Designed miniproteins, single chains, continued (2). Designs and how they scored, part 5

Each design is a single chain, and the fold is of that chain. pLDDT is the mean over its residues in the fold that is shown.

## One batch from the design tools (miniprotein)

Design m4148
Fold by ESMFold2-Fast:
Structure m4148 (fold): chain A 80 residues (1-80)
Amino acid sequence: MSEEEKKKVRLEIELGAYETILLMLSHIYRKEGKDELAEEYEKLADEIREVIDRLPNMSVEEGEKALEEVKKKFEELRKK
């Protein structure tokens, strides 16, 4: 496996971890009656899935930039 392929695998793992956390938290917020907040978490999870699906056709730099944007959006959601 090339170094680029190894970096993409790591990006997929990290993005997948954020997707899982967002889906878990969305489920919790729905149970608490916070449906609008849960929907925001689900939308970010959907965005992450689209990034993961596009990773094979992205550069590593594009993937790393996408992960950093995901981290920023996640931090903003956690402040709500």
Scores: mean pLDDT 86

Design m4149
Fold by ESMFold2-Fast:
Structure m4149 (fold): chain A 88 residues (1-88)
Amino acid sequence: MTKEEIKKLLEEMEKELEERKEEILEELKKNYPEYYKEVEELLKKGHTFFQAMLHLWMKEHATPESKEALIEFIKKVAEEKGVNLPEL
């Protein structure tokens, strides 16, 4: 997997998430109003919707073990796909 292919994949993921932004926000507003407010505040601070959703996910799963597991998973996938990651 090339750097260009990974960039395209990330751009496609961000685009898909942005296309479903209104649907996701309505679901959050209805079922998880506290999370909706956090996402809205992050968007007002200039974060992208993708960044806001990632922050929410990280906050909810914010144990040292789950953060390490995510980092190790990313490193493993990058190694399998021949991608050089910056030092995390």
Scores: mean pLDDT 64

Design m4150
Fold by ESMFold2-Fast:
Structure m4150 (fold): chain A 58 residues (1-58)
Amino acid sequence: GLAEAGKEIGRLVRELEAQGKSEEEIIREVNKLAEEKLGISAENLDELQKKMVRKLLE
């Protein structure tokens, strides 16, 4: 389900960060996993990035 996929994505990000992977590589791996587990398109990932940017500016 969505909660399980979210946990897997979060764990993957932390694992890759701990391994010293670049931010670019982490984003690509998260994108692949999100599409495989959730069927999330690149458009939905772009909207998530926009929300994060807006939160930082506010």
Scores: mean pLDDT 66

Design m4151
Fold by ESMFold2-Fast:
Structure m4151 (fold): chain A 62 residues (1-62)
Amino acid sequence: MSSQETRKIAEELEEKAAEAGKNGDKETAIKYMEKIKEIAEELGDEEMAEIVEKSIEDAKNA
């Protein structure tokens, strides 16, 4: 898979998640992170999926 293509999509979704977090919408931020995880899983990028899953857990426990 193309790392550049995956990164572009992930960066855009991360930006959306950050905006939601700044607005205090933790649930919305987590939803965007879940979208990133879905993309990583579809592409077979287990390492990226694990990293995003950790971020989701951190957000839930914060």
Scores: mean pLDDT 76

Design m4152
Fold by ESMFold2-Fast:
Structure m4152 (fold): chain A 74 residues (1-74)
Amino acid sequence: MLRFLVTILAESEAAAEAAVAAIGAVPGVRVLRAEIEGNLAVVEIEAESLETAQRAARAALAVPGVLAVSVVEL
């Protein structure tokens, strides 16, 4: 498993929370920790591949009210 940091910028805390849930629902992804501060969420994940991590980022970005998602390999 590879580790990634996913940073989410959303319009609201509710959208950030929904984006974190969407990430955790992606097959092959484990959420190790998630921190939400208002409109910003920082999520550490384990994923099988960079492709799986990018799928998690796309799932988060598909949530209504999510403005931006970034993924960095740790």
Scores: mean pLDDT 86

Design m4153
Fold by ESMFold2-Fast:
Structure m4153 (fold): chain A 80 residues (1-80)
Amino acid sequence: MLSDEQLRAERDRMVREAADILAATGSPRVGELTVELLGLAGELDRALDAGDHERAQELLEKMKEVMEEIRKEYQKIQQQ
């Protein structure tokens, strides 16, 4: 199980990657997915503040799913 510090570090890493892709692409779809990712990041912070480490881990997995969707969208944009 990831520590509180590791969960926050992974959250910060994903948020930075999403922001970089959004800045590089200007894509409305990447923007929508980035808003979703930021919402999940806020929920993860609330779960950690409440001491709900299991909920925080579930939210991190959801963030990973959204991040994978952002990366797939980025790959589509990079096609030509």
Scores: mean pLDDT 85

Design m4154
Fold by ESMFold2-Fast:
Structure m4154 (fold): chain A 65 residues (1-65)
Amino acid sequence: DAARAALLAKLSARERAVLQLIARGYSQAEIGEILDISPSTVSRITRRIMEKLGLSSREELVAFL
């Protein structure tokens, strides 16, 4: 979908990496281990992704994916 592709283009490389791992069902702790960042950093990046995509919850983010 062109609309989804356009929204994903707004994300940084780091934000896209986090989003892909969320899509695969990884937890914040697991994403932190994979990307070598803290779970708090994963949480902040996830919030920024949701803001850029116009989503208000992690459940909406998972449904978007």
Scores: mean pLDDT 79

Design m4155
Fold by ESMFold2-Fast:
Structure m4155 (fold): chain A 54 residues (1-54)
Amino acid sequence: MKIYVDADTLARDVLEPFVKYLVPSVIGDRMRAKDIDGLKVEKDGKIYEIVVKE
């Protein structure tokens, strides 16, 4: 499954529930859209691919 997000929504509303499944360096230090594009996260036994919209 793919999650399509804008940079502002990503930092505030989307990543908070996924923080434990993402690379800590990307979450902790100034999240940028390009740094998370293509990241895969697992939640509730499902794999999600984060796709940042242009």
Scores: mean pLDDT 54

Design m4156
Fold by ESMFold2-Fast:
Structure m4156 (fold): chain A 95 residues (1-95)
Amino acid sequence: AEELINELLKKWFLGETPSKEFVEELKKALREEFEKAIENKDEALTTAVLLGYYVSQNPESSVEELLDEILDILAGLARAQELKEGYLEAIKEAK
């Protein structure tokens, strides 16, 4: 999924709209990587994969709105609230 996420980010920076076929392929790849990340307890990779997925579906949405939606989905999983604070701090540091 890393190659597809990088391609999505490149298209997003260039203002290009990804094709429907690309989005469906990306969704499948992101689902597989999300399942692997959960099994490996890699919370950072899990959030990054989900963020990439939501950006592909809602390119006009703010990163903060998409992150909140992703973390709400993850709230059913153990430690989702603890992850939210860590990821928000990481995003602030990246600015």
Scores: mean pLDDT 57

Design m4157
Fold by ESMFold2-Fast:
Structure m4157 (fold): chain A 73 residues (1-73)
Amino acid sequence: MLSREELEAEIAAALVRMDVALYYHSKKEITEEDIEEVKERALEFADSLTNPRARELAKKEIEKMYEEIKEKL
């Protein structure tokens, strides 16, 4: 089982994935600027996490997701 910190990080990453998925679904046109804005909001959310380890893991997940999306644009 995941530690509490890892669970919090995965929850943060899942919220970011949901936000990005909703963004893609709702926009007629998606630009790199739009993806960058979503990334910035996601990183702000990660920075709000109280546990430093969870914050680090959440940021890594966000960066990975951003790179994957950017490659598809």
Scores: mean pLDDT 72

Design m4158
Fold by ESMFold2-Fast:
Structure m4158 (fold): chain A 82 residues (1-82)
Amino acid sequence: MEVTLTLPDGTKISFEVDENASVEERLEALEEAVEKSDLSEEVKNALLESIEYLKENAHVFENYSIEELVEVLIEYTKLYLS
């Protein structure tokens, strides 16, 4: 399925993820999408740090949809960029 990540500045990134993917696989798809995006290096680094945090705590997010994971990622990214 295609999912769209909307950043705090209004920038959008779209990426593909398997509907049956594990939380770890979903986070990996997010990581790849960020790395391949045309975002600034500063924003990419903020997103990648946030994804790393989520991967370390993947067990907390096992019941989260991909859309919910994207929302959590945006929240952490906002804190990093503040």
Scores: mean pLDDT 77

Design m4159
Fold by ESMFold2-Fast:
Structure m4159 (fold): chain A 70 residues (1-70)
Amino acid sequence: SAEEKREELEKKIEELREKAKKQIEEEEKKLKEEGVPQEEIERRKKLLEGSSEGLLLMYESVAKKEIEKE
């Protein structure tokens, strides 16, 4: 049903958000180990977080429209 698809979508978005957060934390750790300046690390982290959230919002919007068509 459309309701089941929406529940699956919400669960998928939450899983993707958690994975993105973990990957950003791993990237931050790697940059610190490579000796990248803390200011540059924080700048890149903010860009990655913003890009990730933007992509998730776009994905959710498109998926919801497809569910509503069915």
Scores: mean pLDDT 80

Design m4160
Fold by ESMFold2-Fast:
Structure m4160 (fold): chain A 57 residues (1-57)
Amino acid sequence: MRDKLLEEAKRRASERANAAPTPEGRAQAIQDVFDEAVEKYGLPREDVGAVEVEVAP
């Protein structure tokens, strides 16, 4: 189910972003997770890009 895959991508992106020590590393981690979701699961890039990722300040 597409919505479940988007929620999983969001969770993984948030987890990876919070583990990154720099803002650039955070952005890259989010993009890597979303690129994998688009490529592996065939999710529309616009849907993945619209996902709100929670990033620690």
Scores: mean pLDDT 70

Design m4161
Fold by ESMFold2-Fast:
Structure m4161 (fold): chain A 73 residues (1-73)
Amino acid sequence: KLSPQELEDEIREAMARMLASIAKKYAEKETVEEIEKIIKKIQEYKEKTKVPEAIEALEEDIKELKKILEEKK
């Protein structure tokens, strides 16, 4: 069974992935400022994540959001 710390890490990871997915889906409706805030939040979660597969997935999510951001600028 996961320790309390490991459980917190798993929850943080899942939240980051969900946030990225929702942000990409609704990026068309979001302002440049809001997308930038979401990218920063995902980067914070990535820095705290220890799972390599999750880190790679979050990096791809950040990359896609940055592409959307540049298209809006």
Scores: mean pLDDT 73

Design m4162
Fold by ESMFold2-Fast:
Structure m4162 (fold): chain A 78 residues (1-78)
Amino acid sequence: MAEEAEEAARRGDAEAAARAAIEAAREVMKVAETLEDLLRAIGLILRAIGAELDGDAEAAAEAAREAEELLEEILKSQ
């Protein structure tokens, strides 16, 4: 979740921030009804993994925020 990822980023924990981003993207994948939304979720997972490898906790938290926004958009449309 974005708040948990932001807290992890504030303490420099790229692994925890990336894990939160991947969990948020996984929730998007559960509600995705289109290939486009599924690919967007996969893209967010890859960005989170890349951020973790770079030690960039802020980039991982940003991916978590985008995943949460995408989840909200999909749920509002249903």
Scores: mean pLDDT 82

Design m4163
Fold by ESMFold2-Fast:
Structure m4163 (fold): chain A 81 residues (1-81)
Amino acid sequence: MKRILIVGPATDELVEKVKELTEKGHEVVVVTRTDSDPDKIKEIESYGAKVVLAGLTDDEIERTTERVIKEFKPDEIIRIG
């Protein structure tokens, strides 16, 4: 089991990646924009992943990503978008 951080917009591509990694038994945390589709967020959480809403700007997303890296200590980081 790996700890995997995914960063990017809550697109179908990101949702599919979360599903794939959680089905393989990995622990997944997602950092995405606060304005992300609530239905996609619910789907991500239904797979057992944690979602962190990071604000609306690239700078806010990057600051939140750095915080999550320090706290979560991911084995792998995947950037989508």
Scores: mean pLDDT 87

Design m4164
Fold by ESMFold2-Fast:
Structure m4164 (fold): chain A 75 residues (1-75)
Amino acid sequence: LEAELYTRLGIYYYQKGDYDKAIEYFEKALELDPNNAWAHAYLAKVYRQKGDEEKAEEYLEKARKISPKLAERVK
């Protein structure tokens, strides 16, 4: 439940272009639920936007292992 709230806050800041706050909230979501596919997928998107291709690929692979369907959607 709290992991879901942190994931929603991360998405909110991602949509605002505040990538640093988005990362902070997605990391909090993963502290509560390490297998949160949405948090991994959006962290991949955020790191790609920041130019960190290595981290983007790492988080995308984690999301893909949890939910291949979701990972395809959020590339």
Scores: mean pLDDT 81

Design m4165
Fold by ESMFold2-Fast:
Structure m4165 (fold): chain A 62 residues (1-62)
Amino acid sequence: ADEEIKKIMEEAYKQSLKIMQDARAEAARSTPEEARRILYQGTAESVKLASEAVKEIKKIRA
C-alpha cells in the first residue's frame, strides 16, 4: 500500500511541477494580465492533479 501511494504521489508531483514550470515560463513572456491568467490556470491544473492523487490514496486507505 505505502509503495503504491508513493508512486501515485510522485507521478502527480512531477506532472504538477512541469505544469507550473511551463506556466511560469509562459507568464514571464506575457503581459501582467495574461501572466495572472496563465499562473491561475497552471495552479488549478496542479491542484486538480493533487486532488485526484489524494482521492486515490483515500480509496486505498479506506
Scores: mean pLDDT 78

Design m4166
Fold by ESMFold2-Fast:
Structure m4166 (fold): chain A 80 residues (1-80)
Amino acid sequence: SATRQATLKIGELLSRIKATTDPEEKRRLFREIIALIKSIKDPEAATSMAITVESVGKALGLDPEVIEEVRKLKEEAEKK
């Protein structure tokens, strides 16, 4: 399914973020993850992915603006 493919791709991108030392590349990969979460039609899967990505972003010390974008996605997914 499209949801399964998006979830697998998010996992791959999270692994790349963990391996990357460049903060700008981490932000680019994170924005790609945000776009994938927006593409997930299943609200439960979208919400779960947004929660995971928010936690990982905070743990990695990413830009607060990027964390705020993920927080908004989580709120939007929960309302659907």
Scores: mean pLDDT 76

Design m4167
Fold by ESMFold2-Fast:
Structure m4167 (fold): chain A 80 residues (1-80)
Amino acid sequence: ENDAEKYLKKGEELYKQGKLEEAKEYYEKAIELDPNYGRAWYNLGLVLNALGKKEEAREYFLKEAEITARELPAILDKVL
């Protein structure tokens, strides 16, 4: 466990409670600590999509896909 993982888990708890804005802030902190934390980018995209900010959500989903493509053989069929 590191601080980025800790913030991700707190954001997930807030997301389950429907506290989307607070969940967003915790995911942003996780990304600040670990910019390669693809799960945090993906979860931030989910929050933005739930808030109706679909263009911003798409940007973060693309960032997650980019991280995945860089680290392992990627599944990018949805974008790029």
Scores: mean pLDDT 78

Design m4169
Fold by ESMFold2-Fast:
Structure m4169 (fold): chain A 68 residues (1-68)
Amino acid sequence: AQADRDAAIADIRAGYEKLVKEAEENPELKPYLQKARDAGDAAATPLGRAWRAYQELKKLFKEYEKKK
């Protein structure tokens, strides 16, 4: 159970880090990173923080692609 949760958390973190690296090469994406972090900071738990930030970053990236 704990190992399964750790694996899921690692997968979320890997996905988030991948998007962060993508944004590092695109200065226009930096505000999107900040918005995602702000959304994460509103969560009560460390896991909720990581999950919320990752979800928001995915949504913001989709909106950016739509605008592009």
Scores: mean pLDDT 72

Design m4170
Fold by ESMFold2-Fast:
Structure m4170 (fold): chain A 61 residues (1-61)
Amino acid sequence: GPLDAQLAALAEKFGVTVTQVRSALTLLEQFSDEVVVQYLMRELGLSEEQARELVEALRAL
């Protein structure tokens, strides 16, 4: 569906897997943006700028 296409596009843009993007989206349901940014930097090796941009994109879905 449209959500799956959006998650796939974000995965390609940030060089991560669709599963990792879905995990980040799920974490945003329970945790603050700052906690998810720290998770993305630590677990996926994203820069702070990339992690914040991904969080903003996921919040806009």
Scores: mean pLDDT 87

Design m4171
Fold by ESMFold2-Fast:
Structure m4171 (fold): chain A 74 residues (1-74)
Amino acid sequence: APNPAKANEYLALGKKYFEQKDYESAIKYFQKAIEYDPTNAEAWILLGQAYAKLGNLEKAKEYFQRAEEILRAA
């Protein structure tokens, strides 16, 4: 079942690592956020940004497209 409270906790941890430019740790926590709330478009956007920072543009594009789908369904 979705757990938005846990998703928000992991999202905050991911943002902390992203701000520190630890994109690999940021990705781990953003993925956890999505496991608990897959409808959180911000988590998908941040995953895309983190993968883009690591040079993985194909995964970045995939996650940005998923975020757009969620925002259109809202």
Scores: mean pLDDT 88

Design m4172
Fold by ESMFold2-Fast:
Structure m4172 (fold): chain A 96 residues (1-96)
Amino acid sequence: LKYLEEALKSLKKALEAVRQGNTEEALKHIEKFSDALSKAAAEAEKQGRLDYAVRLTLLLIGSAILIHHGVKDPEEDAKFLENMIKEVEKLIEELK
């Protein structure tokens, strides 16, 4: 749960940076999100929570695509980050 809460915090900061037009800061926070999410996925897999590990891995793939793309479309990328935030919040609620 701690790593998911850390991931959520980083995602919210990435969204704020995208909205401010700060691409470098946004990418930095997306990388922090990816690191926290990797730890959450490893923990879920170790605990036998395969469904959660899969969902976390799909979010990781999404963050990797954003990093590779370089946050070129702020409006589109903000909507994508908002959707990722909602999914992480849902996962946190389910794991309480």
Scores: mean pLDDT 80

Design m4173
Fold by ESMFold2-Fast:
Structure m4173 (fold): chain A 65 residues (1-65)
Amino acid sequence: MQELAAQAYKLVMQAFQALRQGDVKKAYELLSEAYELGAQASDDPVSQESLLELSELYRRRAEEL
């Protein structure tokens, strides 16, 4: 089935490409999505919580830009 971890990694790479293009808001949106998928792919509850907190942080940062 689909590898959520691989999809999360792809979104992180896309976020770095957005940063190189000067689109900081898009990069933060992509990072938020990547961390959310990373949390879904994780089998460790502590890692899931940490990744969801990072997703929320980057989503809020994107909204502030």
Scores: mean pLDDT 81

Design m4174
Fold by ESMFold2-Fast:
Structure m4174 (fold): chain A 55 residues (1-55)
Amino acid sequence: GSAEKSRAAGLAAARAGDVAAARAGTHEASKLNGKDVLPPTGASAEEALAAAEAV
């Protein structure tokens, strides 16, 4: 579904070092999955990747 696509986009962005896109994808995925998982404000690419994996 849309949550899986958002999560995949967030993971790809995090691996590319695009923290802002990774955070946006993780937020959208968590919202669609009913979870409230977000990387912290100012998170590194690795923290954003970990948060995206957790969703």
Scores: mean pLDDT 64

Design m4175
Fold by ESMFold2-Fast:
Structure m4175 (fold): chain A 88 residues (1-88)
Amino acid sequence: SKEELERDILAAFVAMVVALALRDPSITPEQAEKIRKLADEAITALRNGDYDTAIEKLKEMAKLAEQAGLTDYANIIKKVIEKVEELK
């Protein structure tokens, strides 16, 4: 369905954004591990249509990205949250 395709596209986009963000040398290994875990949980929730859990995990990921100084990546994740809200 169109909704399933949109979920898969958003999940793939989150995976790509996280992979690019984790290339930033300002990120510590501990911060990277926390972001990877939240990304995996958000992607799993998105693919399962669990939008509330996906939004919760994406919000936590955006907060950690902001704390790491990755403001542009945090803003991209916030836009993903807006798109997930549109699917509810």
Scores: mean pLDDT 86

Design m4176
Fold by ESMFold2-Fast:
Structure m4176 (fold): chain A 70 residues (1-70)
Amino acid sequence: MEKKIEFNKKFLEIVQKAKELSKTKPLDEVRAFAEEELDKIAKEYGLTDEEVESYRAFLDVFFRHIEAEK
């Protein structure tokens, strides 16, 4: 349970940092950053491929939302 809470906090930190970076950097660079950080923490927490795909799907929705605001 504690590891999942900690992972979710780190994932939210990635999302928040990506939102800040999107103000000054191209979305393709911000997306690459977010995916790289997600892969890093996913390996640290031993996530399954299915769990990683779920988080990647969330990132896709997040980036589509940012792009639509422009």
Scores: mean pLDDT 79

Design m4177
Fold by ESMFold2-Fast:
Structure m4177 (fold): chain A 72 residues (1-72)
Amino acid sequence: MDEWRRYLSTLSREEAIRYLEEVIRHLEGTIRTLEAEIARETDPERRARLREEIDLLRGVLRDLRELLREVR
């Protein structure tokens, strides 16, 4: 978290916006991939862990979208 905020503070507003939009797009793609992985997973424990991972990534995505709103 601290490393992320430090990196963003070295960028111009326009660069920070572009970077955040790219990371958000990448995370949205990762979530879609994990949702497809759940569809193939037969182990209930593994499926539960994948759901938890998706929920965590959705939380990160929400926080990044909020940060993007703040720098806009």
Scores: mean pLDDT 80

Design m4178
Fold by ESMFold2-Fast:
Order: C-alpha cells, then structure tokens, then sequence
Structure m4178 (fold): chain A 96 residues (1-96)
C-alpha cells in the first residue's frame, strides 16, 4: 500500500506478526481492559512503523509498550510479559 512498506522484507514482516502475537498472547488470559487496550495500542503502533518501513521504530515501540503493559500487570505476571517482550524484540533484531 505505501511505497515505504516495500522496503521491508517478507522475513521482517513475518517477524513483526510473530512479535505482535507473542505480546498479545501474554495478556490474552487477562481481563483488565486498560492493560488489554495498552497491548493492542502497542501492536497498532508497531504495525504503523512497519507500514512506514521503520523497523527500528517498531523495535522501540515493542520495548516501550511491553514495559507499559508489564507496569499495569500484577507483580506475579510482570515477568511473563517482560519475557514475551524480550522474545518479540529478539525476533525483530534477528530479522534486521
């Protein structure tokens, strides 16, 4: 759709989809609307950066969004969310 998006490889697009999936799955069993909205908002920001061809901004959005989601979670679930965030960032960095 955007010419900038054509600069992103299929491997990078697949990495972004998997990164978003990991983050959303980490909160899928939680019923906090604010936490869920923050996770979904993070996914939308990452997709926006991907459409602009900016993989580095997408990685930063996952890092910052993951920490915001973790801060809203109960203490016992924060490590789960941080681990999902670390895995998501690692996938995007490997796709560089």
Amino acid sequence: LRAAADSVSEEQREAVREAIRLLLEAVADLEDPKLIATAVGTALLVLGHLLDGDLEAAIEAIREGGERVAALAPEELRERIREATRRAVELLERAR
Scores: mean pLDDT 78

Design m4179
Fold by ESMFold2-Fast:
Structure m4179 (fold): chain A 109 residues (1-109)
Amino acid sequence: AVTVTQSPSSVTAKEGETVTLNFTASSDVGDKVRWFKQKEGEEPKLLIYNTSTRAAGVDERFSGSGSGTNYSLTISNLKKEDTATYFAAAYDAATNKWVWGGGTKLTVV
């Protein structure tokens, strides 16, 4: 079974800055990585799929990258509306399930 870690668990950044959120898998998950944005009280919204492909309607400020076991989400030109918890998930082919990270809580000030 794949185990996953998101880091940092929380980060505070200023408007206009760039932040990078990290996601590590215990084994190679290929391109099968997704990123989600969840505001409190809402369902997670898909941002990125296949490691680097933006979902429809997602701002170009959001960029996914990575390979093998190390993946990242970069958010440029931060806005206060970017304040949310960001989750990453990797597909575990051995269990046929998506394994979700613990999330990174981003606060934009």
Scores: mean pLDDT 90

Design m4180
Fold by ESMFold2-Fast:
Structure m4180 (fold): chain A 55 residues (1-55)
Amino acid sequence: TPLSEKERKAYELAREKVKENPFPSDEDIEKIAKEAGVSKELAFAAVLRVVREQR
């Protein structure tokens, strides 16, 4: 199932941010939400998913 373009952008931004800092701040999550054009909740969920998928 294809992700929406906004969801994909949020996920890609989350991956890059988590690679830089495995504990992104609330400020980082807000920036991801604004850049991707998604809710802060969706940006936070994307970050959690990326962190959970990492070893």
Scores: mean pLDDT 77

Design m4181
Fold by ESMFold2-Fast:
Order: C-alpha cells, then sequence, then structure tokens
Structure m4181 (fold): chain A 65 residues (1-65)
C-alpha cells in the first residue's frame, strides 16, 4: 500500500463519517480532494488532510463542487 492510497482511504472515510461524498485524485505530486459546497465542513476536512499530508510529505489541495 502506498502513502497516496492510505491518504485517499482516510479522506473517503472522513466523508462517510460526515455523510458527504468526497473524491480524491492524484495530480502529479498533489492530492486533490473534492468536497460538496459546505464551506465549514470543507475547511475541517482540509485542515485534517493538510496535517496528514505534511506528515506523509504529500501536497494537498481542496476543491469545492
Amino acid sequence: VTKEVAFSIYAVGLGIEAGVEIEVKLEGDTMVIYTPGDEELAKKIGAEMEELGKELGIKVRLRLR
């Protein structure tokens, strides 16, 4: 299992717990997280994933749908 796969699984799990659809794509060296347009939820998920990305050495970008 690569760190990118582990990162994606964690992000999707956060979405399931929050009751929202989250999509994760690897673009180059950056993991792009797509969330629905709830800005507060997006900020919370973004903050958790940014910390995880920092620990794993992955660049993270958050996108609203």
Scores: mean pLDDT 77

Design m4182
Fold by ESMFold2-Fast:
Structure m4182 (fold): chain A 65 residues (1-65)
Amino acid sequence: PPAPVAEAEARLEEELERARRAGDELRARLLELQREMSRLLRAGKEVPEELVQQAEEIEKRLAEE
């Protein structure tokens, strides 16, 4: 069954909700990008490099904070 994938997506959703509740806009944006990339991969679509670059940029900013 697809339960492991669904659980990973549920964890991303929970982290996103938690980040939004805490007002962590950078964390929320990173999680939204990761969720979108996961959806594209699951659908057999190619992940745009722009999304990967945006995620990397946010990760850098979070690491600097």
Scores: mean pLDDT 75

Design m4183
Fold by ESMFold2-Fast:
Structure m4183 (fold): chain A 83 residues (1-83)
Amino acid sequence: SRVLRGTVVSATATSAVVELDEGTVEVGDLVALLDENGNVLAVGRVAEADGRVATVEFINEESGKRAQTLVGKKVIVKVAPSS
């Protein structure tokens, strides 16, 4: 797995836009958004990726609700192993 850092730029009930500080993700990647203590706040899949900006679609309603509280905040982005 890869661990990146980023900022939640915007969020809805079903998706968020994350700007990565470094590195990139690919469309289809499974990602978790974590706080600085390693607590999982949201889980989704990358729907769009353009340079350091990624759109994540959430797998559940709770992820969307939590992500909406994170707009403007820094998060850890954990990319799940691709197999």
Scores: mean pLDDT 83

Design m4184
Fold by ESMFold2-Fast:
Structure m4184 (fold): chain A 128 residues (1-128)
Amino acid sequence: MSPMEIFEAAWSFFKDNLEEILKEQPKTPLGFLLQPEHIKPGETVLDFVKRVLGPDTPEERAREVTERAIELVGKVLPEVKLSLDTDVSSLPDEVQELLRVAVLAIELGLSDEEIIELLRKRKEELES
C-alpha cells in the first residue's frame, strides 16, 4: 500500500466515525467547535480555554491565550467586561460563541487582525 492509500483509508475511517466522535463530550478543538453548547456551569473563562486547548497545555500558555481571546472579543464587544475568572455560563450565548471562535483562531495561528474580522463576521451572523 502506498503512503497516499494509507492516508486516504485513515481519512475515510475518520469521516465514517465522525458521528460517533461528536456524540462524546468534546475534548478536542474540533469537537468543541462542532458542539457550542459544551460550556459547563461554574466554568471560568480560563477553565474553558484550558479545556479547549487540552489537559497538557502549560498554565502560562493557557493564561496567555485566555488574555488574548478576552482582548480580541472586547474589541468586537466593547461593552462586555470579561476576566479570566468570569463564569462563562453567565455570559450571553453570543459572547460564549465569540470566545470559542477566538480561542480556536488563536490556536490556528491567525493574526489579531484576521481574528477580529472573523469575530465581526460571526457576530453579524449571530445577530441575524
Scores: mean pLDDT 65

